Designed miniproteins, single chains, continued (4). Designs and how they scored, part 3

Each design is a single chain, and the fold is of that chain. pLDDT is the mean over its residues in the fold that is shown.

## One batch from the design tools (miniprotein)

Design m12071
Fold by ESMFold2-Fast:
Structure m12071 (fold): chain A 99 residues (1-99)
Amino acid sequence: NKEKIIELLDEILEIAKELSVETDVIKQVGLTLRLIGLLIDLERLIENSEPSKEVIEKMEEVIREIRELAERSTNPFGQSAIEHAARELERLLELFKKK
């Protein structure tokens, strides 16, 4: 599960990067829905996984980068969606640390 969690974290970051600069509203909606889906998949995987230092460190890195992307976002819709993703990742990180 560790490898799949890291893969999902990388995908989440890439979608957030795309969303931060996307100017087409339809594409912004599509990227946001994909981001939500990845976050749901990540939550399920974290709930069924043992905590690992490597995953915790990767989550902390991705959260930092996503927050930076939200601050630099060129569109308000994308910024809001990216900020929501950062909050969800922080919640999941806390849950993982408490295991």
Scores: mean pLDDT 86

Design m12072
Fold by ESMFold2-Fast:
Structure m12072 (fold): chain A 61 residues (1-61)
Amino acid sequence: AAAGTLPNVKGGLDGALELSGQVGPEARARADRIAEEVTKRAKELLPQSVAGADELAAARR
């Protein structure tokens, strides 16, 4: 609500504007990269679930 005058706000806004302005195959590729980063972060946050991550991937397939 009050992310006023910070340089970090510009980064987020630029990302949203570029996504809105260039909605195409490039946006799909970017979404895929984000998904990979989220997966890596999840493994770090849940070290005990590292073994379970393989089972989760197998369940998806």
Scores: mean pLDDT 57

Design m12073
Fold by ESMFold2-Fast:
Structure m12073 (fold): chain A 71 residues (1-71)
Amino acid sequence: AEEAFRRAVEILQPEVDAGNMDAGADVLALAVVYTVGKRKGLSDEEILEDMLRLAEKQGRTEVAEVFREAL
């Protein structure tokens, strides 16, 4: 889960650096899902499924593919 989350952040980072507030909000939402999942003791697979669902809702196709491939 951590490696896939890191890759997702790397994909979105250029948009965040360009001042895209939507990309920044999407990264923060993924970080919250990851952090809350780890604190709850969810498995890596459960955290990946939650992050995949969020990325799909965000319309972040490339990010969603990273999480799907990690499952």
Scores: mean pLDDT 83

Design m12074
Fold by ESMFold2-Fast:
Structure m12074 (fold): chain A 78 residues (1-78)
Amino acid sequence: WQAELEERVRRLRELAAANQDGSAEEKLAVAEEIAKAMEEQARRDVEEGGVLNEKEYEELLKQLKEEMEKVRALVEKE
């Protein structure tokens, strides 16, 4: 799971960098979509009794929130 999270966060950053000439709104929309998908996937995994436990889920949510705040700040300051 941690490896998947890191991989998706890396892709999110790559996407933001590749679309540097894109609008702030487009960058934010893509980032929000990715973040929401990750959150829903993590919640489902916990519900199924999969790889994530409650502590890891909370840590993931915290990390995801932090990354989203960084993306928002970057978009706002462009």
Scores: mean pLDDT 67

Design m12075
Fold by ESMFold2-Fast:
Structure m12075 (fold): chain A 117 residues (1-117)
Amino acid sequence: MITYKLSFEEIFEKFREAAERVLALSTDPALREAVEELLALAERLYEALKNRAPVEELERLLGEFLRAFQRTAALIAAEVAANPGDAELRAALAELLRYASLFFHDALAEIDRLRAA
C-alpha cells in the first residue's frame, strides 16, 4: 500500500475514478446512493482542505465522510456476497474501499498538520 508515492490529489482522483466505476457496474439503489454521498463528501472535504477551511469545519467534514464510508463499506460487503461470480464488480468495490481508506488517512494527516501550524 505505502509503496505508491501518490499525492493527496492523486488519491482523490483515484477515489473518484473508483466511485464512478462502481456506479457504472452496480444497479443496487442503496449502494449507488451511499457511493454518491461518499463521493460528494470527499469532494467537499478535499475543497475545504485546499481552501484551508477552519480546523473545526475540516474535522466535522471528516466525521461525516467516516460515517458515510462505514455505511458504504457495509453495503459493499453485502454486494460482494450477492455477486460471487462478478469479478469486475468485486474488483471495482475493492478499489473503492482502498482509495476511500487512503483518502481518509491522508485527510486526517493534513488536518493534524493544520492544527500544529
Scores: mean pLDDT 85

Design m12076
Fold by ESMFold2-Fast:
Structure m12076 (fold): chain A 91 residues (1-91)
Amino acid sequence: SELEKMEETLEKITELLQEAGKTGDWEGAYEKAIKLLEEADIPEEFKELLKEYLETLLDYKLGKISLEEAQKRLKELGEKIKKLLEELKKK
């Protein structure tokens, strides 16, 4: 199902981000995650939300935005992603 593909994509991205947390290679993790999203057979809306989430996280890790700005944006994007997944589970 589309939901299963989305959950699998999230799991793979989460693994990449966990690795980046251990190595400090946030740029490499971002590039791998974007490529994974481009190749994934999932809804474009979901790809756009995840891409914005990853860009926000990278900008924060590279010191381009404050922790406060990053936390606000990541929370809002995370809530949108969660809502989309829950709507797909209900149908």
Scores: mean pLDDT 83

Design m12077
Fold by ESMFold2-Fast:
Structure m12077 (fold): chain A 72 residues (1-72)
Amino acid sequence: MSARFAQFKQLLVKELNLPTPSKTFTPLKLSEAQKQAILDAKSLAELSALLKGLGADYYADNVATFYQQMFG
């Protein structure tokens, strides 16, 4: 797995655990197991499926776009 993908997953975990001042995002209270599941994801498709399961639909639907914006 690439260093960029590992970095992306770490940044995503950090983002999902920040208090969001925006009203458009449902607050997520990720458990340590849920954080680890994100970090253990092997592909963007697996990551998208995990995010969808966590209720992070906006991130799940746009995960490839976010990755491309950061590392494209």
Scores: mean pLDDT 71

Design m12078
Fold by ESMFold2-Fast:
Structure m12078 (fold): chain A 82 residues (1-82)
Amino acid sequence: SWTLVGVKEEGDIKVEVYESSDKKTYKIVVTKNGEKLEIIVDLDGNSKYYLNGKEISQEEAAERFPEGLKLASELLFEVLTS
């Protein structure tokens, strides 16, 4: 199960961070213009990216959601350091 642990909004971008029950995995949801980017990241530095449920590369995510990924990184850092 996932627990919502952080929310951040900037302009038309919304970022939500969810924590796994064992606190070892985080799900980050970036929403912009009706599109949803999901990032599954673990504390070992492994990451997977999904656009509207379809797996995509980190490169494609960075091209389509540059500001969203920046905001996601900032929020995840805040969650991990609180």
Scores: mean pLDDT 84

Design m12079
Fold by ESMFold2-Fast:
Structure m12079 (fold): chain A 73 residues (1-73)
Amino acid sequence: SLSAEIRARLAAWLEAALPDYVPRETYNDIPLETAAAFLASMLADEPFSRSLLLAVLDYIGVDPRALLAYLRG
């Protein structure tokens, strides 16, 4: 499982990026825990970049609003 620090950081980044996110008609059926772990591994050593986060979210194809709710608990 992800540490509380990583979950909080990812949640803050998602909140900052969501206003610029273009919703998809359909999303990939990937467990939110798996998606969160993948996102953390891809972005762990990167400074916050809205453009990079949006690109990674599009690549994994999960609903970022559902992911944000998951990260918040």
Scores: mean pLDDT 79

Design m12080
Fold by ESMFold2-Fast:
Structure m12080 (fold): chain A 98 residues (1-98)
Amino acid sequence: LPSKEEIRESGEKYGVPEKEVEAAIRAREIFEEIAARHEFSPEEAREVGGLAYALAVLGLEKNISLEELIERLERALEDEEARKELLKEIEELDLKLK
């Protein structure tokens, strides 16, 4: 798995927009914090990684702190209603960005 520095260097090398690089770095930070406290199957880890990236994008758009994004993801993993609300917010953001 690439480090934050490797993600930044790759973004510069391949001309990836800075916003996308920052989202990838923040997603990595969210995932590492959650993964340190939970045991995931490979399938679960992939899904949680996707949610971490979506939350990173949401956090950059709405200026939400890293700590709050981690809390939101952890709540979504344990509370079905919180997960539904998070998925709805992610879908609304995806529609706005497309």
Scores: mean pLDDT 73

Design m12081
Fold by ESMFold2-Fast:
Structure m12081 (fold): chain A 94 residues (1-94)
Amino acid sequence: MELPLASEEERERGKEKLRKLTDEELEKMAREAFNVLDVDGDGTISVALFRQFARLEGLDLSDEELAAYDRDGDGTLDWAEFLAFYRDLKAAAE
């Protein structure tokens, strides 16, 4: 999803809506996306796949910003790291 407006007010509302969503609903949506991207079924996602997914969702993320989500620096994203990204994606999408 792309932002309809680049205003700070819209971004703030996005975060407020995230707060109003239940953890269960957010986790369910993130888990479905995780299962699709987890091609190997080993419970991790390649940073390369994550990068492509982020671009398809209209997120303007640099390699450096993507590396920030890869906290372990092992070239893969665990569920916790992916969930953090999904929360950011939902906030940005508003």
Scores: mean pLDDT 65

Design m12082
Fold by ESMFold2-Fast:
Structure m12082 (fold): chain A 82 residues (1-82)
Amino acid sequence: DKALEGAKKFAEGIRSGDPEEAIEGGREFGEALYREFGDEGARGHFEQAGLDVAAEGGADEEGAKQAIEGGREAIERLRKRR
């Protein structure tokens, strides 16, 4: 549920050219993947999904990269869990 909701926000943010929504969705999606698959699995799934969504969106490449980075940061924070 949360992974799907995060993925939808991520995709919509990229399509709408809203980097803030894309970053927020990317973080939620990354966090959900991390909880389900762990660090390595989450990173692989997230990077592939992020690239697929960015390509489908056909939008601002820099905005898409920032959104992907936001999700990666969320995964790293959960990995460190302090």
Scores: mean pLDDT 65

Design m12083
Fold by ESMFold2-Fast:
Structure m12083 (fold): chain A 92 residues (1-92)
Amino acid sequence: SLSEAERQENRERGIANLQKESGISKEEAEQLYELVEAGDAEGFIDLVVEILKKKFNLSEEEIEQIREIMRRVIAGEEPPEVSEELLQKLES
């Protein structure tokens, strides 16, 4: 088991790694963690969409697809099929 100091250090490293891997700011990574802790699903979806819009050139249709996928996943439902083109944009 980890001490409270080690847990805090791991959280800070996790946020830093999320920033490095996802290209988001520390503030954005911290906000995402806060929204998950609060159970604010719509706020979480809105923030993810805004982050993705800044990083990728997404159409309104692609944004709506992302919102629908996230809502279904959060609800424990099977996500709709995602286009290969959208997946490539998000993974590269």
Scores: mean pLDDT 74

Design m12084
Fold by ESMFold2-Fast:
Structure m12084 (fold): chain A 79 residues (1-79)
Amino acid sequence: SIDLINRRLNGNVGSLGMSLVNDYIAKGDYEKAGEAAAGTYYMGATEYGEKAFELVKKANEEVGEKALEQGKKDAKSLS
């Protein structure tokens, strides 16, 4: 079904987003990690995006909170 295809696509996008977030955190680039998390959420991989925001927040709480707020604004602007 189309639902199964969409779930697989979102899973792949989410996995890529999580990989980018982890790479940026490892480099100490928390701003870019936050942007990658927001992009993952915006692209519809919502579950992965939420987990990514949690990872950024644990590494740098201020940047993680800003990324979450930005992701919410971006998603709302497209509705």
Scores: mean pLDDT 71

Design m12085
Fold by ESMFold2-Fast:
Structure m12085 (fold): chain A 78 residues (1-78)
Amino acid sequence: SMNDIANTAVDIVNDVFSNGSSDDDIYNIMSSMPPLMQTAFYTVYQHRINPIDSDDNTDSTRISIAVSSIQMTMQSMS
């Protein structure tokens, strides 16, 4: 489901930041993902690098961002 993709993408982003992964590692991980998950991952990852607000540093916010990116991508594919 869309929520499963969003949750998985957020978990991977959190793992990448916790482990101090290199840009090459991040690229390889993202390249192995399905397109919807790639979009969710990239959007959440960019948000985590440059958060709009300090209050944005929660898993619920990251999941919401992931869901929104998936929805927008699905609308573009329609």
Scores: mean pLDDT 74

Design m12086
Fold by ESMFold2-Fast:
Structure m12086 (fold): chain A 96 residues (1-96)
Amino acid sequence: MTPEELEARADELTDKVIEILRKQGREEAANGLRESREAIRADMTDPAVRAAVLAQLVLSAIDTYGLDHPELRAEAQRILDEAAKLSPLAKAIRDG
């Protein structure tokens, strides 16, 4: 998987979590996640690093809001593991 394909996968995962948060009436949380993604895109140039940070934010949202979607947690973990293979900084994000 290329870094760009991995970032695209992280974006799709993030969009799914945003929709779940909106369906739960958590509009502020959904907007916060969207704004965090925009900031990551502005501040980070490495697609693998952006994918890893997005996947960590998704995992944090799943835990914080008690989202019962094991398939989304598994996808976030796969994105982190693949990003860690592409970038030492992404590995540090996964491991930290």
Scores: mean pLDDT 87

Design m12087
Fold by ESMFold2-Fast:
Structure m12087 (fold): chain A 94 residues (1-94)
Amino acid sequence: SSDDTQTVLNQVNDISNVVSRLVADQESQGIDPSSFTSRVVGQISQAIQHARDGDVDAARQHFQQARDIIMNNPNLSQQQKDDFTSTIDQAIQS
């Protein structure tokens, strides 16, 4: 439903806010966040679009790809990875 879609969008906004904070932190350290930001935000945006179109399976697949990108980023601490993946996992379960 549209309400279910809005719930997923709100959860993805939370993920996007965490990504934005990480981008700011990486930029402050002189690390180019472009590859990380483009890949993660791209997958999240595709997940949102598929959820809006009613394709829940495709949306979950894109959330899973975002999770994999986060888990494989060597510049993230384990705690940062856990925080990101827990939020994505909550979105996948919804």
Scores: mean pLDDT 70

Design m12088
Fold by ESMFold2-Fast:
Structure m12088 (fold): chain A 89 residues (1-89)
Amino acid sequence: MSDEELAKKALELLDQAVALDRQANDLLAQGNIQEAFQLYDEARKLAAQARELIAQIKDPALRAQLQAYYDQSTADSNAAYDEAVKKQL
């Protein structure tokens, strides 16, 4: 797989993870806590798959850019999850 194909696939997985986090937030707002945390877990698994694809990129500059995007995307996701946990605690 080319670096461009790896980058595209990683971005698609991260976008899917963000969409699942939004669905999980909506479920939490409705009181469906168990299903919300199942979606958060699935989102984190997709983000982990994206991380593995980024690690395979041979161009160090492109890898660093994708890693920065991953770090930002997971920081936003982790903040949303932490807020949800604090609200339920």
Scores: mean pLDDT 80

Design m12089
Fold by ESMFold2-Fast:
Structure m12089 (fold): chain A 85 residues (1-85)
Amino acid sequence: SKEEIIKTALELGFPEDYAEKLAERILNKEVRASDIGAIAYILYKLNKLDVLKEILESGKLPLHVEFMLRYILKYLEKNKEIKDF
């Protein structure tokens, strides 16, 4: 949910205003290049890589953002335990 995304972002040390923006961007499937790492980490921590796949399949992403997220998703699926993400 939006509340779970915000809570996780805050627990990861993101500012409250940015955590709210990240939650909206995830739910609307509107990922910016600057958000790639934050969104991937939040969804990984929530065990919601399926949501990351839905974002990739939405057709809403700029090409370079789609490319980077596809790469990150493959990495996260292959390496379930990332020591320092």
Scores: mean pLDDT 77

Design m12090
Fold by ESMFold2-Fast:
Structure m12090 (fold): chain A 106 residues (1-106)
Amino acid sequence: LLDLPGVEILRKGLELYDEGKNLFKQGKYEEAIKKFREAAFYLGLFSPSLAAEVYINLAEAYYKLGKKDEAKKWVDIARKMVEATKNDPRYEELKKKVDEVEKKIA
């Protein structure tokens, strides 16, 4: 749904992202993927850099499940979003993270 106020959209996206990270830490990678996909939808409406971070974690979750083709797809999407955020203070951090996940998948 797209009818949430901007502040509520950001809050919902961050809440879903935190839930996804907690599930990932528990080894519940399929559940984490569902939360990351939903978080990316909400955060992508707000900022490409926030969505890029979620896509990096989404790619890593697919990699943990042995789903290399899906992991490659999402790391490629994350790479493109990171490159679009060169002016973001987190650019170097996000670039390093996407490079690390890409190397794991290769």
Scores: mean pLDDT 83

Design m12091
Fold by ESMFold2-Fast:
Structure m12091 (fold): chain A 85 residues (1-85)
Amino acid sequence: VLEELKKEVEKAKELAKKEPFSVAAEAQLKIAEAAIEGLETGDYEKMKEEIYKIIKEAAEKLGLPLSDEEIEKMAEGIVEQVKKW
């Protein structure tokens, strides 16, 4: 699973060099990278913090009215799903 994720992230990075991704697509790539790093290090608290920052920045750029509590819950949900990989 991790190796397949790394291949998809690398493929997406190569595609991004030819055509820039949208804010949402870039956020998804960054979340995948944070998930891979957290799985490799076992540092799930750092993974949650990185995902929180990525979602917050993306929401701000997209003008989404998400509260800090909503973003925190999203980050926790993603980390819980990643832990099941």
Scores: mean pLDDT 73

Design m12092
Fold by ESMFold2-Fast:
Structure m12092 (fold): chain A 76 residues (1-76)
Amino acid sequence: SPLLERLRALEARLLEAHARAQALTDEAKRQQVLEQMRRVLELMRQTVAAYVAGSPDVDALLAEVEAQLAALEALL
């Protein structure tokens, strides 16, 4: 499934961001990173739900996941 392959690639990037976040010593920055990670995870859940529902919004949600992941990576 192209969607499953794309979601797995996004999950790998999120796991890498999580590993990098473990090195953070600034509490304010760590909290900002954790909040952004929570946002990415919620968007991934919404994307899966939209796909199961047969929604035309799946591609737009995937683009938003990629944008929010890039924002997360920029914080690290």
Scores: mean pLDDT 84

Design m12093
Fold by ESMFold2-Fast:
Structure m12093 (fold): chain A 77 residues (1-77)
Amino acid sequence: VKEVTVEITGTGSDGTTFSATVKALVGEDGTVGAEITINGKRVLIGGKLAEDGSVSGEWASLDDPSFTGTVEGKVIG
């Protein structure tokens, strides 16, 4: 397990977007996970880290399961 800093952009199915810089954990298989708080709501992020440092995956609200979407990002440090 390795900790990385990732700059992410999330997009909901309705086209709304958010951006954040997060500390994420990377597994040996390249699986990436993070939990962040946006406007007082918890969001779980899961995805994969590519060899070029790009991250792609999905997010889901832990407080409202109707809010889900996709994320993309890059490792910045």
Scores: mean pLDDT 77

Design m12094
Fold by ESMFold2-Fast:
Structure m12094 (fold): chain A 66 residues (1-66)
Amino acid sequence: MEEEELKKKIEEKMKEAEERGQAMADIYLLLQKALNSPRPLEELKAEAQKIKEKVIKEAEEKIKAE
């Protein structure tokens, strides 16, 4: 199903990061952790969702407080 396609995309993204030669240590580690997880899609989404919610909340408070 879609999970297999997403796992393939994660592998592709890891290769792209290496090929570009950019300092993306944190992103590379996150992708590698997700790829090696028994539930890569869910783990990656959960981590991203937590970060997203924190950033949105901080941005909203910042806008509200000027």
Scores: mean pLDDT 67

Design m12095
Fold by ESMFold2-Fast:
Structure m12095 (fold): chain A 71 residues (1-71)
Amino acid sequence: EAQKLVQQAEELAQRAAEHFHKGDYDSAVKDLSQAARLLQQAASLSSGVEKQQLQQAVDLVEKQKELIEKL
């Protein structure tokens, strides 16, 4: 279900933040990549405003990943 995928993505985003705080940028990027994939899957299962919000969440996570990759 879409809600379960969103919850898993949130857990991965929290894990990515912990890795970032520890200076483990490679692990943070991997966790964010996984979170983006789960959010894309959730968006595919959703429609209307919910799908648009999930797509925007994917874009934000991908942008955050790109910024960390430059470190």
Scores: mean pLDDT 85

Design m12096
Fold by ESMFold2-Fast:
Structure m12096 (fold): chain A 91 residues (1-91)
Amino acid sequence: MEVVAEATLKSGEVVPAAGPSRDVDTAIAMIRMFVWVNKDEVESIRVEVRAPSLEEAEKAAAEIEEDMRRLGFRLKSRRVEGGTVVLEFER
């Protein structure tokens, strides 16, 4: 499994929110830390989930979505691109 996250700041700058993580818990922890450091400057976050199976990727995506909701983000879009689950969140 690989999870990557990029954030768009209110300035319009796009920055890494989480580097490639091999498990969901690590990815969630990195995203939480990024949001904690950058606070209200974070406008949106894009998360890409790649796993050996689509079922694993979808399960991981659901866990990320739940955690993002707890951080005050809402799911803007969810799609599958070439076996990768792509989630876009905004506040």
Scores: mean pLDDT 84

Design m12097
Fold by ESMFold2-Fast:
Structure m12097 (fold): chain A 70 residues (1-70)
Amino acid sequence: LLAEALREAARTLDPAAAGVARLLAEDPNRTYSPEEIAERLGLSRATASRAMREVDEAVERLVRERLEAA
């Protein structure tokens, strides 16, 4: 569920948020700080924080839609 939602979110988000979604899909159970995301993706900390929030919101919507359809 989570990895699938992350991959789907990556298709609809801006490039920075899509990069974050793809990184999180690699290991959805790993906890990343905004600093770690920024370092891995070559983003500023502010951009990484914004992108992480956009990804979280998109994943929550996709998971809720799937659960409601079940």
Scores: mean pLDDT 76

Design m12098
Fold by ESMFold2-Fast:
Structure m12098 (fold): chain A 87 residues (1-87)
Amino acid sequence: SVEKLYKELKEGLKRGLAELDKAIEAFKEKDPELAEKLKEKKEKLEELLEEAEKAGEAKDEEKLKEILEEADKIMKESGELVREALE
């Protein structure tokens, strides 16, 4: 259902934001450039959370799927940045 998709997406976005907050804090002093890049990723996820809320209210399944794909991309890119910094 659209309601289930929205609920799962919203929970996923909130988890992603929490993980980015922890990563930003962990790298703030050690790697300020990485922390700044992660802040940009966080801002994008915050925008997607607002879009998800609007799409959920509109019951727009296609838009919710688009937001899910974009969120997955942002989290993958964020994870790659963190992994490279730990090498």
Scores: mean pLDDT 87

Design m12099
Fold by ESMFold2-Fast:
Structure m12099 (fold): chain A 78 residues (1-78)
Amino acid sequence: PDEERVRALLEALYAELSARLSPEELALFEKYVLKRLATDPRLADVRSVEELKALGLELLPTLPLSPEQRALLERALR
């Protein structure tokens, strides 16, 4: 089912970022990027972690982030 695939991709992205980001940086990702990704209708069509990262990057300019927070999340998703 698509829900299982989406869950696996989100878990894989979270695991990758957990290894690279501090707890504070990871919380920023969860609050803004993960929450917004979970509500995006394009999530159903995402088939890879790289596509999920690309969607996250596309959404960054639409999020209520400071320039510093945006730069941090942009680095995390590249």
Scores: mean pLDDT 81

Design m12100
Fold by ESMFold2-Fast:
Structure m12100 (fold): chain A 65 residues (1-65)
Amino acid sequence: ATVRVLNEDGEVTEIELSEEEAALLREEDGLRVGQVIPGEDLSPEVLALLERKTGKKVRAVELLS
């Protein structure tokens, strides 16, 4: 699954998640394809995952596939 992450610097990065990681986003935050969720509305587990993968704080995330 591919997600688009908007970071604290206003940069957009696309990252690939494993099916297990994508399932975490779907189960914890109810994230659907094409939906944008603000970082403040993300579960701590999902936020930590995305920040670890991008190396920056997350402002928003969108599930692309």
Scores: mean pLDDT 81

Design m12101
Fold by ESMFold2-Fast:
Structure m12101 (fold): chain A 116 residues (1-116)
Amino acid sequence: MEVGEETLEAMARAAREALGLPEEHLPLVKEAVRAGLKAEQEAKAAGASNAEVLAVGYATLAVELLRRLGELSEERAVAWAEKLLLAQLKQSLSDEDAEAIVESLRPLIRRAVRAL
């Protein structure tokens, strides 16, 4: 399913706000979101579980963004992927449920970050 430019813009804006990044970084965030969505599509096509798809998507977004900012480390990529996933989940779930899901996905996120 192709993501339209308006949807991509909205997703990038939400990610920028969740990470507390300046508005001037919106184009970099948009390209990182695009990379994450592509990684999710490839994982889904390969038969990955929903948990693995989420983990690889958010890990790819965090790694790509931090790489472009010159601040890439495993611990930062895991932390940013978790923060982005938590912000997304809190839109539809309670804080307690969202936090529990992020904690359960942490090993998959770390594995995905290490593979990138």
Scores: mean pLDDT 83

Design m12102
Fold by ESMFold2-Fast:
Structure m12102 (fold): chain A 93 residues (1-93)
Amino acid sequence: MTREEVLEEMRKRAEELAKEFGVSLEEVELMIEGVELAGEGADLVARGAPPEEILRVFEKIKEIALKIGKARGDEEKVKEQLEEAEKELLEEL
């Protein structure tokens, strides 16, 4: 699937998730933005981009993930996952 197709599906899924979990559509739109940034980060890694560029994208993903986690009541779990992901990323760079 193309990223454009994935984003379209995520937008439809975000509307359903907003209804299912009683969160605002604006909150789930942050999920779509996170998916876009995750794809950008993966491309940078695949192209051998400098660690500084990869970390910059990761920082943006981290901010969005924390906002989503807070909206969904999973902020602590998201923080733990992000700390582990950051540690692994720094070890690989």
Scores: mean pLDDT 73

Design m12103
Fold by ESMFold2-Fast:
Structure m12103 (fold): chain A 89 residues (1-89)
Amino acid sequence: MRELLVARVDGPEEGPMVIALDAETGEVLGVFPGSLSVEEAARRAAAALGLEVVSIERLSLAEALRLPAARKATEEYGLLVDALRVTAR
């Protein structure tokens, strides 16, 4: 099993986008348009790894910002708006 963080961020120049990250390493697995739902981005990121989504957990912004991967995404891409913890297999 693999754990992903999928975050919607609002970049100061780029506007809204969705970033998929490895939850443990913070490795960027995909960058998607802000028009895409975080759930759809999660499915696409998992599929790109040859995996299927097993579970999706919606995180509060406070919970998400405690994760190193979410802080990295916020530093590189912009303000955190929404976040999912995704388990894939």
Scores: mean pLDDT 82

Design m12104
Fold by ESMFold2-Fast:
Structure m12104 (fold): chain A 89 residues (1-89)
Amino acid sequence: GVKKSFIDIAEERLRKAGYPEEEIEKIIKELVELARKVMLEKLKKGMEYHEAVYEAMLKVVEELLKRGLLSEEEAEELKKEFKELFFGK
């Protein structure tokens, strides 16, 4: 099967938060740009690829928390899902 991406996970959480599809599309685009920026910065510092990707996903979760789109409990669960996605089998 197709591996679930962080974009799919973030999009699902935004839908559950009651955001309209147009706003979800804008937010996802911003989150993708944030993740890309963080990942590249970490890679430039010599961070391992999977760690850099995971750190980028953590920044996405932090941004969703700052925007009030996730509770602290939902953010903790999402961080666990991302950890399993990149470091689990």
Scores: mean pLDDT 74

